# Designs tried in a protein design run: designed miniproteins, single chains, continued (3). Part 52

Each design is a single chain, and the fold is of that chain. pLDDT is the mean over its residues in the fold that is shown.

## One batch from the design tools (miniprotein)

Design m9785
Fold by ESMFold2-Fast:
Structure m9785 (fold): chain A 110 residues (1-110)
Amino acid sequence: MEEAERLLEEAKELIKKGKPKEAVRLAIEAFRLAYEAGDIVLEIRALALLGLAMNQIKDEKEAIELLEKLKKEAEERGDKKTAALLDNLIKNFELVRKSVEELEKLANLE
């Protein structure tokens, strides 16, 4: 997986340079290559870098809009696996937000 590792290193440099949207695209491509190769360690590394890049995007709405745009692009080129990954990330983002809201409600009951 030399190509996937190269994409991950390039994504790291983009994160360091403050270009998170470009880093997201490279991390997703690295994930796709790792998934097709069955390289679970590389998949985890790609997801970790994707998370770091997403965290640099200051506006959560902008982050979700980027994921939705990338999902549509993946669907248009017939990349069902990347589209499914992006769908899961969007849903997990909403679930994490809801879990935080529920925890805040529990704290306010004390």
Scores: mean pLDDT 75

Design m9786
Fold by ESMFold2-Fast:
Structure m9786 (fold): chain A 70 residues (1-70)
Amino acid sequence: EEEKRKEAERLRSTDPVGRARGNALEFRLKAEEYEKEGADDPDLRHQANAYRLGAKAYEETAERLEKERA
């Protein structure tokens, strides 16, 4: 898990596309943590869903930026 956090930080230090991908990875890691801790807690489940949606938005942004540069 820590290796994924290091990868996210490294990606954020690169190009704008890398930054979006790094942010997506960080949001996915937060969602996973909230899901593990909050399986029985509706508020934590809601926060996990919000982070997953944010991760998806960043991934779509990164793909869009790559296509625009192609």
Scores: mean pLDDT 75

Design m9787
Fold by ESMFold2-Fast:
Structure m9787 (fold): chain A 55 residues (1-55)
Amino acid sequence: GLEEALNEAKKLIEKYGINSQEAADKISDLFKSKGYTADQATEVSTKLIDDLEKK
């Protein structure tokens, strides 16, 4: 579900870096594989980065 996809996207950001093009590409591919749009993947990525920076 969405929560599982969010958790996987968070791990990708942690592994490749929040400013990494590779992380962005992998998050986009992950969400596409689950039937989400590129716009939805971008929205989720932005929220995850904001959440990580709040730590």
Scores: mean pLDDT 71

Design m9788
Fold by ESMFold2-Fast:
Structure m9788 (fold): chain A 69 residues (1-69)
Amino acid sequence: SFEDLLEQIEEMVRRFEREVQGMSREEKEAAADNLLTSVRSILEDNGVSEDQKRELLEQLRERLDRVLA
């Protein structure tokens, strides 16, 4: 379900937030790019609408930018 998909993405983000704390700037940027690519693929594979996909990816980008600031 869409709800299960959101829970999966939330778990991926929480894992990223834990792992990134020990990384260099370059490693953090690479990890963030990898996470965005993985989430985009998951959304595409699950047939999420273009509007929902854009919304979720924008929210994720903002959240990751805060972690990397």
Scores: mean pLDDT 84

Design m9789
Fold by ESMFold2-Fast:
Structure m9789 (fold): chain A 94 residues (1-94)
Amino acid sequence: NLVERVEQAVDDLLQVWSETNPNGFKYSVKGGETYITFDVAEHNRDSPSPLKTVTVSLNDLKREILENMLEELKKRNLEQEVIDAVEELLKKYK
C-alpha cells in the first residue's frame, strides 16, 4: 500500500531527526493528543546560543511534513499516484 509506505517514510524521517537532535525527541500523551518535545538552537548555530525547548503535536508536525511534501511533488509534476497517496494520508491527520 503506497499510503502505508509514505507514512513509514515520514516515521523513518522523524526517527532519524530524533537521533540527530541534541537531546532526542521525547513523546507524551495529553488530552488524547500525542506531543513531541525537542531542542533547537534559539538564535545562531555559530554562537554558543542556549537551546530552546519546543513542544508540538505529533499530528501537526506530520501534517506539516506531508503538506510540504505535497507542495514539492505538485510543483515538480511528480507521479500522480504518489500525490494521491500523500493527500489520502493527510486526511488521517487533523
Scores: mean pLDDT 74

Design m9790
Fold by ESMFold2-Fast:
Structure m9790 (fold): chain A 65 residues (1-65)
Amino acid sequence: GAMAEAEAARKRRFQEEIDLGVELLSKAVDLVIEQRSENPDPEKIAELQAEMDRLVARERELRAA
């Protein structure tokens, strides 16, 4: 059934979008915590920013599909 396949695809895409949003929020919180620490690690800050950029790029790909 085409309807069952479309439903499964929509549900999987929706779940991936939710998972990406949750991960992005988690990385944003980690970034703020690191930036506000007494000894901020610039490498960790750069890594968190790079991970957030990757998640945003993945979200754009999902929206384009």
Scores: mean pLDDT 83

Design m9791
Fold by ESMFold2-Fast:
Structure m9791 (fold): chain A 71 residues (1-71)
Amino acid sequence: SDDRIKKLEEMLKKNEETIKELKKELEELRKKAEETGDVSIETRVLFLETIIGGIESLVEHLKKRIEALRK
């Protein structure tokens, strides 16, 4: 239904915006890790990459759900 599609599209948009913000943070952290060699920053990079991957999987699921409803 149109209401379900709208809600899924809103969730998709919000998650895509979150990924964009997290990728900017990741780029900054990668630069700091490269410059400092700090293991704690490198660990934060790995953690953030894992979170981004999880949200990207959710985005793929939402896209498939929207496509199935649009037929």
Scores: mean pLDDT 85

Design m9792
Fold by ESMFold2-Fast:
Structure m9792 (fold): chain A 68 residues (1-68)
Amino acid sequence: MKEKLEAVNKANRIYREVKRLIDEGKEDEALQKLIDAGLSKETAERVVKLLREGRDAEAANLIYEALK
């Protein structure tokens, strides 16, 4: 239903913003943005690590799983 589509759209938006921050070298800002979005610190740190390793699909999926 609409709620699942909204969760996917929200996760994709957060993923793109966080990836941009990582690409700009702003890892601390990326981490804080993930926490503010509702991720735990542990999950947020894992997302940042995955993005640094170029594991973009796994990072995006982890954001979605945390926010659904």
Scores: mean pLDDT 81

Design m9793
Fold by ESMFold2-Fast:
Structure m9793 (fold): chain A 84 residues (1-84)
Amino acid sequence: APLSAEERAEIEAQIAELREKIAAGELSETVVQQFEASLKAISGEDDTAMAKAVIAAKPAPEDLVARALEEAPKIVAETREALA
């Protein structure tokens, strides 16, 4: 099923907040290590690890993660860019 506008907006807001925290250096060492491990694991095209890393930073229902991964590849791409 497609993501609702509300679900999409929530995920985009979470990514924007993560992007700001990364730029400000406010993320914990554990969260940074988890994101680095996810980047290393995916090496190119596995968006699943990146989506899971975003959700691990802020708890969310597991079904929301699955739906976001299937229907919002740009959100995963933006998260990958924010972590680079």
Scores: mean pLDDT 50

Design m9794
Fold by ESMFold2-Fast:
Structure m9794 (fold): chain A 109 residues (1-109)
Amino acid sequence: MSVLQRFFEKLDEFFDRVLPHLTPQQAADLRNMVNLMKDSALAFVKSKDPRQQAVYLTVMSVNMAGIDFTLLQAARAETDPARRQELLALRDEFIEETTKLVKELLAEV
């Protein structure tokens, strides 16, 4: 399986896992950021221009930060301590796993 396919599957699985914990607005924002990360990762792998690759990597990075912040906001609004800890754990897992996969994508170009 390609690194790109693993990246898409990880983003989709992560979205499904966090969806029950989000407001409708947070879910819509997260979905848009996930789609932008997927589109940018695909464009990054297809590009042979280092300048365009840098732009796509930047878009992936800002959307990763946006997802991280959305999960932090959701955790801060959560009144159930168990659900709040689950959201914070999912946030940490997201950053660790996506950072690892972005490094693997960089190695393919």
Scores: mean pLDDT 87

Design m9795
Fold by ESMFold2-Fast:
Order: structure tokens, then C-alpha cells, then sequence
Structure m9795 (fold): chain A 64 residues (1-64)
């Protein structure tokens, strides 16, 4: 069972990533961990820490 607050935070993170990278939320949630790590290295984004990348991967998995 997923906490509703966790769902809201996950949705916000994925939406922000999609807006910055111009990738749809639907595409992001269907991505593998490897694909999400590649997207997190997109030039439009500041260099993300491993913790930030892991948070994005967790967010996408929650919304899948």
C-alpha cells in the first residue's frame, strides 16, 4: 500500500522532470531504472547527486 503523500511527492518529481526534459510523464513512468538514470543526466538539468537520481527512480516506480 502506497502512502497518498508519497504519491503526491512522486507525481510532483516526475512532472518536474518531464517539464525540464520535455519528456511526457507517461514515458517517464514506463522507463527502466537505466533509462531514468540516462534522463537524469540530461544537459538541461543541473548535475544530480546519486540520492536525487534514486529519488526520481523511486518516484517513477511508485507511479507505474
Amino acid sequence: EVDPVKLVHASTLVSALGSATKVSVDEIIEMSDEELRELANHPVLPPLSEKEIEALIEAARILK
Scores: mean pLDDT 79

Design m9796
Fold by ESMFold2-Fast:
Parts: sequence; C-alpha cells; structure tokens
Structure m9796 (fold): chain A 87 residues (1-87)
Amino acid sequence: MEEELLKFAEGSKTFSASVLRILEKALESEGIKILTFTEEGEVTLSDTQWNQVKEAIKKFQEKKGLKVDGKLDEETVKALLETYEKS
C-alpha cells in the first residue's frame, strides 16, 4: 500500500484504482475534495487530474504541518495512510 502511494513521488500518472480511492478517502476526511475515481484496475490520469491530485496533496501537507511541495514523500505517505485508517 505505501509502496503504491510512493509511485506518485516517482512522477507516475498511472495508479491502481484502489490507490486512488485511498487518496480520495484520506483527502476527503480532511475536507479536501478530489475527483471521484470509479474505474477498476490501472487508471492513467490526465494532466488536469494529475494537477488536481498534486494540489490536493499540497493542501493535505499544509493541514498536517508537513513540507508543502505536492510530493508523496515518506512523511506524507505515512500521514495519508494514518488518516485513511482512522476515517
């Protein structure tokens, strides 16, 4: 799970649908609205969707007092998973 989320840090635009749903749920639990993903399997994000996800991550980082760079570093991934598990 953490390893799949770290794919975002590598600049990949292709994610498993389950990873995108985890991001959506964790971000929404903090009041950050993101696009709803209903696809199955591998999902390739458009440039618009990619930028929306990156901006949502920046807002999440700001709320958690982390470095606001839009990257899914280890600290950001840990905070997202903790938020997802508590929601």
Scores: mean pLDDT 69

Design m9797
Fold by ESMFold2-Fast:
Structure m9797 (fold): chain A 87 residues (1-87)
Amino acid sequence: DRERALRGGEAGLEAARAAFEGGGRKGAISGSAAAINAAGAYAIAEFGIGGAEEAANDTRAAGESARSSGSEKAKEGAERALEAAEE
């Protein structure tokens, strides 16, 4: 259900914003995870499951980079993940 996926994406974005604003490095990592989940939900909603595979792989790579490299890359990863879901 596209509407269900969009609601999940919106909730994930809300969680990501709260984590980035409130938590420093740990918040950036948690925010990246939430943003990746949101990007995945948006990708499913926009492209369907089959079309979302490449977007999902890109968002996963961004999340792994964020976890291994700390807060600056966490923010960059979250931004790339959301952009991938939009395209």
Scores: mean pLDDT 55

Design m9798
Fold by ESMFold2-Fast:
Structure m9798 (fold): chain A 64 residues (1-64)
Amino acid sequence: SELDELVKTLLESPDETERLGAAIGLSEFPSLDEESRRKLEEAAKNDPSPAVRLAAASVLKKLE
């Protein structure tokens, strides 16, 4: 699914711009399943890019 591809890109892409785009793409979803939410939390905590971490954290805040 598009959701699965965005989550995969966010965690696996070596390109910061692709990971940032994936986080932004995930913000378009009104809800996320538990696994996707957990992976988004991992990105918000551990991504090497501060911009990607902030984007992931912003998506999580929007959902809650």
Scores: mean pLDDT 83

Design m9799
Fold by ESMFold2-Fast:
Structure m9799 (fold): chain A 92 residues (1-92)
Amino acid sequence: SKLEEEIERLEELRRTAERLREAVAAGDEEAVREELRRAAALLGEQPSDEELEEGARELIADPEAALAGLDAQIALLEKKRAELLEKKKAEE
């Protein structure tokens, strides 16, 4: 169902955001770039290598702000997934 597909997509986005958070915390620009590429693919986007490099540098330049933003996004994704899981239970 479309609901099950959306739940799985949110879970994949959450896992990608968690890996991105770990890469930012480690200061690993290559890992940050790779996780940004995965997130973009899940959202149907195809950023250039230059856009990915710029994004990775911005996240590493201010890791405190980047980590706070990622923590907020992870919490939002978890909440949205939980809401869809409850909706699925109500429909089953």
Scores: mean pLDDT 83

Design m9800
Fold by ESMFold2-Fast:
Structure m9800 (fold): chain A 87 residues (1-87)
Amino acid sequence: SIKDIIKKFMDEVVRILEEEGADELAEFVKQMGESLLKAADNLTKEEIKELLKSFGDKVLEMARKLGLSDETIERIKKIMEEALKNI
């Protein structure tokens, strides 16, 4: 289901951020992901895809500002791209 895709995206990104010690950003991702999951019942597939992309782009922006490595940024980007392909 679309909710399973969103949850998998959230769980995988949170895991990477926690591994890198970016605990505050991981908490932000949890909160935003939960908000998206709650809103998903009232949104079209296309709207969910657009919101997930926007959310992912924001997470990548914040991760870069925190000084996370290019390798970590690329891992997060690949998780986002995979989620978007499966929606």
Scores: mean pLDDT 84

Design m9801
Fold by ESMFold2-Fast:
Structure m9801 (fold): chain A 72 residues (1-72)
Amino acid sequence: SRERAREAAERGVEEIRRIQKENPELNELGAELAEGMARIVGGVGIVAEDAEFAERMVERVVENAREGKFRL
């Protein structure tokens, strides 16, 4: 479902913003990069009509953000 893929992307962006507010390791630029990545992989899931792909890839981006892998 395209709608489910979109919801996954939106929730991922929201979660990244929450992580950024609570975690100083995820600076503003790193948070923006992570948000962009979540939107891109969610968008791929929307175009492919693959909600499972969107959900998995967005979760991977969120996990990387939590681990400080978007420090710039």
Scores: mean pLDDT 76

Design m9802
Fold by ESMFold2-Fast:
Formats: C-alpha cells, structure tokens, sequence
Structure m9802 (fold): chain A 100 residues (1-100)
C-alpha cells in the first residue's frame, strides 16, 4: 500500500530525530520497533506501532527538555500522517494530547 509506505517513512524520520536525544539502549529499542512497524499490514497498525514506541521512550525519559523535544517530534509526525491521509481523501482527527 502506497499509503502504508508513506506512513512508515514518517515513522522512520521521527525515530531518527528521536535517536539524536535518546540513550543507545533507547535507540536500539526504536530500531526493533521500526522492524515491527515495517511488517505491519495496514496504515493503522503502523500508526499504533509508532505511537506505542514513541510513548514508551517518552515514559522512560526523565529530562524535561528531552521530553518536550520528543513531544514536538511526535506532534510533527502526527501532522504529516494527517496530511498523508487527507491527500488520499481520508479525514483524520489525529491528535496527540500529551502535556509535558
């Protein structure tokens, strides 16, 4: 699915940005999460995998400035995913209601 492939690319870009501020152990976790996401059959499964992995690393991050950067990366990814769905005629209210 072209839609699924575009959503996977957004997840990849977001994870690469997250890795710049995360520990080596968290970076390895995101690599494994990405392998799982690439095996997903639907765009919804890709989104679920991305959100689960992103929230996991966010929950493990104690530094407030790093938490804010992770949330901004997640919000940018959510916006891009929404735009991809809308370009394909699907109206999506994808909102990350995360307060740091």
Amino acid sequence: SALKEKVIEVAKEAFEKMKEILSEEQQKYLDLALESIEKAKTPEEVIKGFVTAALTVLSQTKDKEKQKKLVEIMKEAAKKIKEIFEENGIEVNLKLDIKV
Scores: mean pLDDT 83

Design m9803
Fold by ESMFold2-Fast:
Structure m9803 (fold): chain A 62 residues (1-62)
Amino acid sequence: SKSDVINKRAEEEKKTLSPDSQAVLDQFTTWLISNSAKYSEQELLDLFNSFVSRLRAVERSR
């Protein structure tokens, strides 16, 4: 399912993120999955990748 794809990618990303960033990603992932019916799989992946990119940029600037 679309939710399974997003959850799998979130678990891979969390392996290289700080605990604080993992918590933020978990909150975003939960929101994204709860709204998955509004988006295609590609749109969900684009939203996920955009969020992760911004999260990593913030983490690197600290």
Scores: mean pLDDT 82

Design m9804
Fold by ESMFold2-Fast:
Structure m9804 (fold): chain A 68 residues (1-68)
Amino acid sequence: MTVQDLIEQLGEEGAAAYLKQQIGPQAKIHIDQAAKIVGVDIAGIYGRLFSATTPVDDIVRDVKAALA
């Protein structure tokens, strides 16, 4: 399941809430549907942009690996 699939099922805010639930409450999620980009930020620790075509599991894995 990609972030784009998630947006289509839950909307932009629902998709952001789902990603935040998977990653952790400190994560700030920004979705830019026009650019098809998802930003994930954890203040002072992590910041990265992903394509909306990226699998959700890949984003979650990348963030959790960076926090290890």
Scores: mean pLDDT 80

Design m9805
Fold by ESMFold2-Fast:
Structure m9805 (fold): chain A 100 residues (1-100)
Amino acid sequence: SALEQEREELRKEALELGKKISLLYEAFKKNIDKFSEEQKQEVARLVAEFLELMSEIEKLVNDPNLDEEGLKRMRELIERMKEILERLEKILQENGIPVP
């Protein structure tokens, strides 16, 4: 069905965003001494939020009763994940670290 197709597309998009945050966080950890204490705290908070959003996506993906409202929620979660990645990229760039 169209709903099942969109669920799968959103699941794949979330997986790709998960790979991207892994690479960004590895770059952050490798260069950790270059960041201010405030930046380290912000990165920890952003990564924690991203993991919570991923957990919500997994619940929606595995919901046998997923409807249009559930798909809308998945899109909103993915949009927030993208905002977190953009903020992490900016924090890396502000400290002269290439974005992977």
Scores: mean pLDDT 90

Design m9806
Fold by ESMFold2-Fast:
Structure m9806 (fold): chain A 72 residues (1-72)
Amino acid sequence: DDFELDLVEALIDLYYGIGLVNKDYDSAIEKIRRLTEEWLPRLSPEQAARLRRHTDEVIADLEKKKKEAEKA
């Protein structure tokens, strides 16, 4: 049952999009990290690994965009 995982990933993607639009990268990263930490204990090991990978990729992109915005 990946329904709950799919919902969490969708919510992470929503926070990512809001962070980009509002240029509030730190708030988006914090919310994404907290959401991931809350859900990891509730997931299977395979689901947890998938969620961690998705979170790491999204946060890495936010960190990159933050650095680009700070240099512009």
Scores: mean pLDDT 84

Design m9807
Fold by ESMFold2-Fast:
Structure m9807 (fold): chain A 86 residues (1-86)
Amino acid sequence: SAAQEAIIREVARAVREAVRALEAGDLEKAKEHLERVIELSRQLSDPRMSAAAVRHAEEAIEAAEAGDLERAKRHATLAGMYAAAS
């Protein structure tokens, strides 16, 4: 649906903004974008893809808070990939 496609596009945008913030060392902004990924991903129609996207976005926040930039970026990217598979 057009609504589903819009959600997927906004998740992709939020993931890109989260990765940029992580690379800039802006933890607060990165967490804001990752929380946005979680909220948008909960609206996805495929419950398996929704759950996977939410889980990876949550893991990205935990990795970012632990200072593991590469793990945070990997999980943020996976959240976007699962959302796109919805």
Scores: mean pLDDT 91

Design m9808
Fold by ESMFold2-Fast:
Structure m9808 (fold): chain A 83 residues (1-83)
Amino acid sequence: MPKISAAQQRALVTAMQRLFLKKVKELGKKGITPTEEELIELARESALEVARAMGITDPGLLARIEASGEDFAKLLLEIMNSA
């Protein structure tokens, strides 16, 4: 597979964040407060779903994208907990 461009990386991050926030809002509408573990899993799933939709099939890239989604959720939790 060709390497993803900086523009594709930004598009992937934006789409992942959008999908993750959509899933979190849907849980909120149902009166469900997700646990930290559930938030991390939603971010991982969202990152992988977007990556696959963009045609990324390389296992190493998918693993890195999954880890990046997890790191984003952890960073968001740290910011929320540091207030």
Scores: mean pLDDT 76

Design m9809
Fold by ESMFold2-Fast:
Structure m9809 (fold): chain A 62 residues (1-62)
Amino acid sequence: MDEETRIRLADEVGTLVVIESGDVEAGQRAAELVLQGRYEEAARLAEEVGSPRAAKLARDAL
C-alpha cells in the first residue's frame, strides 16, 4: 500500500471508530496503528471499542 492510500485509510478507520464508539482516543490510536502498517492491531482495537466497520476496513488492507 502506498503512503497516500495508507494516510487516507488511517483517517477513515480513525473517523469510523470515533463515529461508532464515541471514543476519540481510540480513534486516534487506531489511525496511528494504520499509519504504522499495524492493520491487525488497528482492527482488534476497533472491534474492542465497538466499531465493526472500522475493523473490517483495517482487515481489508491486510
Scores: mean pLDDT 83

Design m9810
Fold by ESMFold2-Fast:
Structure m9810 (fold): chain A 59 residues (1-59)
Amino acid sequence: MMSGEEFFERALVFYELVAAGASESMKRAVVRYIVREAREAGFDVPEVDSIEELRELLS
């Protein structure tokens, strides 16, 4: 079972590996995918479109 901190740490690494240097549409799709997966895993997060907003929520 993954903790919220571990989930989001791995999600940010996944974003950097997949979306860094990608198109803006791909970057947004990866962030939206992370948010959806987090919600399905039971974490309460709002809809966000950017990695900056996602990082701010984790601060």
Scores: mean pLDDT 76

Design m9811
Fold by ESMFold2-Fast:
Structure m9811 (fold): chain A 70 residues (1-70)
Amino acid sequence: SLEEERAAEAFTQAAIEAAKSDVNTAVGVLKMAGKVLSPELAIRTARRVAEAVPEGKDAFEKVAQELEAK
């Protein structure tokens, strides 16, 4: 799904940028991604952001875990 992959990339970039200013804002972006993307892509997005911004890792991994629990 090309649309889904483009959306996942956009959410990933937006969350990384948001996380530089405020981890909570990035968590909000990832929660929105969870509503728009498939669970698989939303989880991957959260984990990629956790890799890119280690300072927010615990918060972003919690989002990924919540999405995995569905």
Scores: mean pLDDT 83

Design m9812
Fold by ESMFold2-Fast:
Structure m9812 (fold): chain A 68 residues (1-68)
Amino acid sequence: SLEKEKAERELRALGRVMQTAGATSVDELAEALGISKEQLVEMLNHLKEVLGLDSIDELLARAKELAA
């Protein structure tokens, strides 16, 4: 679906930011993106729901795989 394609593109972009900034946690990723932790958690929970994943940790692992 279009929603899944958009979510995968956003997840790949997040994975690239993680690689470039060396971010290994939600706090570090929020700092690298210049947003609050609360905003990032809301975004990650939305992506998790759209992609049918069980946890934020699984989502971030998938982000790194998509960016590789």
Scores: mean pLDDT 84

Design m9813
Fold by ESMFold2-Fast:
Structure m9813 (fold): chain A 102 residues (1-102)
Amino acid sequence: MKERLQRIAEEVDRIVEELRALKDRGGPLTEQASDAAEAARQLVRKALESPDHRTYVRGAAAAFDTAVRLLREIAEKTGDPRLKEASERFERVRAELQALAA
């Protein structure tokens, strides 16, 4: 569990930093999605620190689901392939977190 969660945390850190770089291009919806992703990142950090990791992993999965929805919405509006790619990467992270919480 911990080794998989550490790898997920590192991947999440990368995606969040990339999404921050996209804020200037996507406007307020991208900012909102970035904030949701940051919230999920904090929950993944809490899962690493806590003996009750499953509760925080489930919370992170739900937060990532919100971020994916928002990113898909703005990707469809703007046609920006970078936002589409970010939403697909967040969906993969969400699926991994959900599998770990099962």
Scores: mean pLDDT 75

Design m9814
Fold by ESMFold2-Fast:
Structure m9814 (fold): chain A 91 residues (1-91)
Amino acid sequence: EVSERDREALRLAEQHSEAARRGDLSDDEKADLIYQITLAITGDEEVAKAVRDAYRAELRYKRGEISKEELEKKAKEAEEKLLEALRKREE
């Protein structure tokens, strides 16, 4: 059976993907939307901020402003915080 944590993680991934694909939003508006989606699902401002920072890092990497290592570090930090927050909500 799919756990509640796995369902919330899938829902987050889907909503983040949809936000990132919106052609009518600026990069900053997409980052803010991702923050709001993460905050609404996790209830954790620190997690929401980390996920937003990871998305901004992805945009900066695509512009050649940061290294791949810095991007991977931000993505890992966001993923670890997100999974921990979802785990705590299930318990």
Scores: mean pLDDT 76

Design m9815
Fold by ESMFold2-Fast:
Structure m9815 (fold): chain A 104 residues (1-104)
Amino acid sequence: MFEGKKIAILASGPSLKNAIEAVESLGAEPVVIRGDTKEEILEAVREAIEEGVEAILTEEFEIPEFLEEIKKLAEEHGVPVIVVPKGSSVEEYKEAIRETLEAM
């Protein structure tokens, strides 16, 4: 479906596993964003954008201000941010990706 496209993933635990499975099932390449600090995560987001990711897929954060910073950085580069509820299934991640990328 999205062969040759890259999708950045910012998630942890079961959410990360489900997001990776969703991205791979759609034929896209997952780019996992990793970092222990806010600064490290923002740097990894910049690197993913420079790598040419089509979108950033993230689980819903409890800290809205950090999510807003990620959205602003991505928007400045024309990259959509897909926010998915915590605990979402593989199919729910796939639908969120399809709805965002097929509308472009």
Scores: mean pLDDT 80

Design m9816
Fold by ESMFold2-Fast:
Structure m9816 (fold): chain A 65 residues (1-65)
Amino acid sequence: APPLRLTATLRRDGEVVAEVTQDGDEVDIAPLIDSLPPGEYELVLTVTNLATGETTTYRAPLVKP
């Protein structure tokens, strides 16, 4: 697998409320979610290929009950 860096960002009302960066092909967002109050968030996952410098961004809604 290519060397990757993953950055997971949780956003609410346009603000960054939590972020984690992990080198590798997995990132654990459970500690971020557990630290936040209930509500609606946007998850932004940025994947960087460290060998090429290519970056891909994914966005998904996330609801904490």
Scores: mean pLDDT 81

Design m9817
Fold by ESMFold2-Fast:
Structure m9817 (fold): chain A 61 residues (1-61)
Amino acid sequence: QPSSASLNAARVLLQTYFPEKAAELMQDQAFLGQVAEVIEAKADNPALLKPALEQVVQEHL
């Protein structure tokens, strides 16, 4: 399971990059976990984080 810090980062980044959809996306706990895992996976390559988040959001819809 993702850390509490990664889950909090997921909420902050969703509100920052996807403000119109953030409230709906944050109600899906499984999706929040997936976003937190993407954040952890991209920790070594921060430049890839935003494109990866855009892909995950698009695939979730």
Scores: mean pLDDT 78

Design m9818
Fold by ESMFold2-Fast:
Structure m9818 (fold): chain A 89 residues (1-89)
Amino acid sequence: SAELREEAERVIKEAKEVMSRAHDLMLEHPEVAEEAAEAMRLAAEAIRLARQGLADPAKAEELLEKAKEYLERAKEVLEEAERRIRERE
C-alpha cells in the first residue's frame, strides 16, 4: 500500500540520519565509539528490514514493524551517547 511505502521510506530516511549523526559522534568523541557503533548497527538493521518490506508485500507490515522497533532503539542508544558526552563537559 502507499501508506506502507511512505512509512518504510520515512524509516529509511530517519535511520540514515541516525547513522550519519552516530558516525560524526564516533569521530568527534571516541569515548562513546561503542555506543555510536551500536546505534549505527541498529539503524542499519532498520534500513535492511524496511527495504525487505518494500520488496516483499506479503511480509511488509511485519518487517516494517520490526524496522520501526530497531529505529526506536537506535535513537535511544544515540540519545544516551549524546547525554553521556554532555555530562562529561
Scores: mean pLDDT 88

Design m9819
Fold by ESMFold2-Fast:
Structure m9819 (fold): chain A 80 residues (1-80)
Amino acid sequence: MSPVERLREAMVAMLLAGASADEITDYALGLYDAGEVSGLELLEAMGAVQAWLEEHHPELVATAAEARDRVVAWYAERQE
């Protein structure tokens, strides 16, 4: 299983368990700080989470999108 696939599955499981956008963001950035994933792998996994939720759990898309927007803002700051 790739880092992107593992991160996608973990974030989907957290969202299904009722995790907030803050909790998803903290989890994703914690893995980056631990060296488990790259910034691009985070963005890829966030996109995959949103695509999966749009098909299966559209009510969770807004929470996932908020977490993704926070990760995108974090990534953009580091590209300067």
Scores: mean pLDDT 81

Design m9820
Fold by ESMFold2-Fast:
Structure m9820 (fold): chain A 58 residues (1-58)
Amino acid sequence: SDEEMAEVLLRYAEEHGLDPASLSLDEVKEIVEREFGVTLSDQQAERLRALAAELKYR
């Protein structure tokens, strides 16, 4: 799900001392492809990055 992918992006960012909003779309795509085997469009990657940033403050 989008939420599960966003949670993985947030965890990756936290492990590397990064803000999830600072991840490039290419980095988001690579992380999701590695963890879930899913290829994202730019629009999907941007949405998941935004969700990961929001999830940090929920």
Scores: mean pLDDT 82

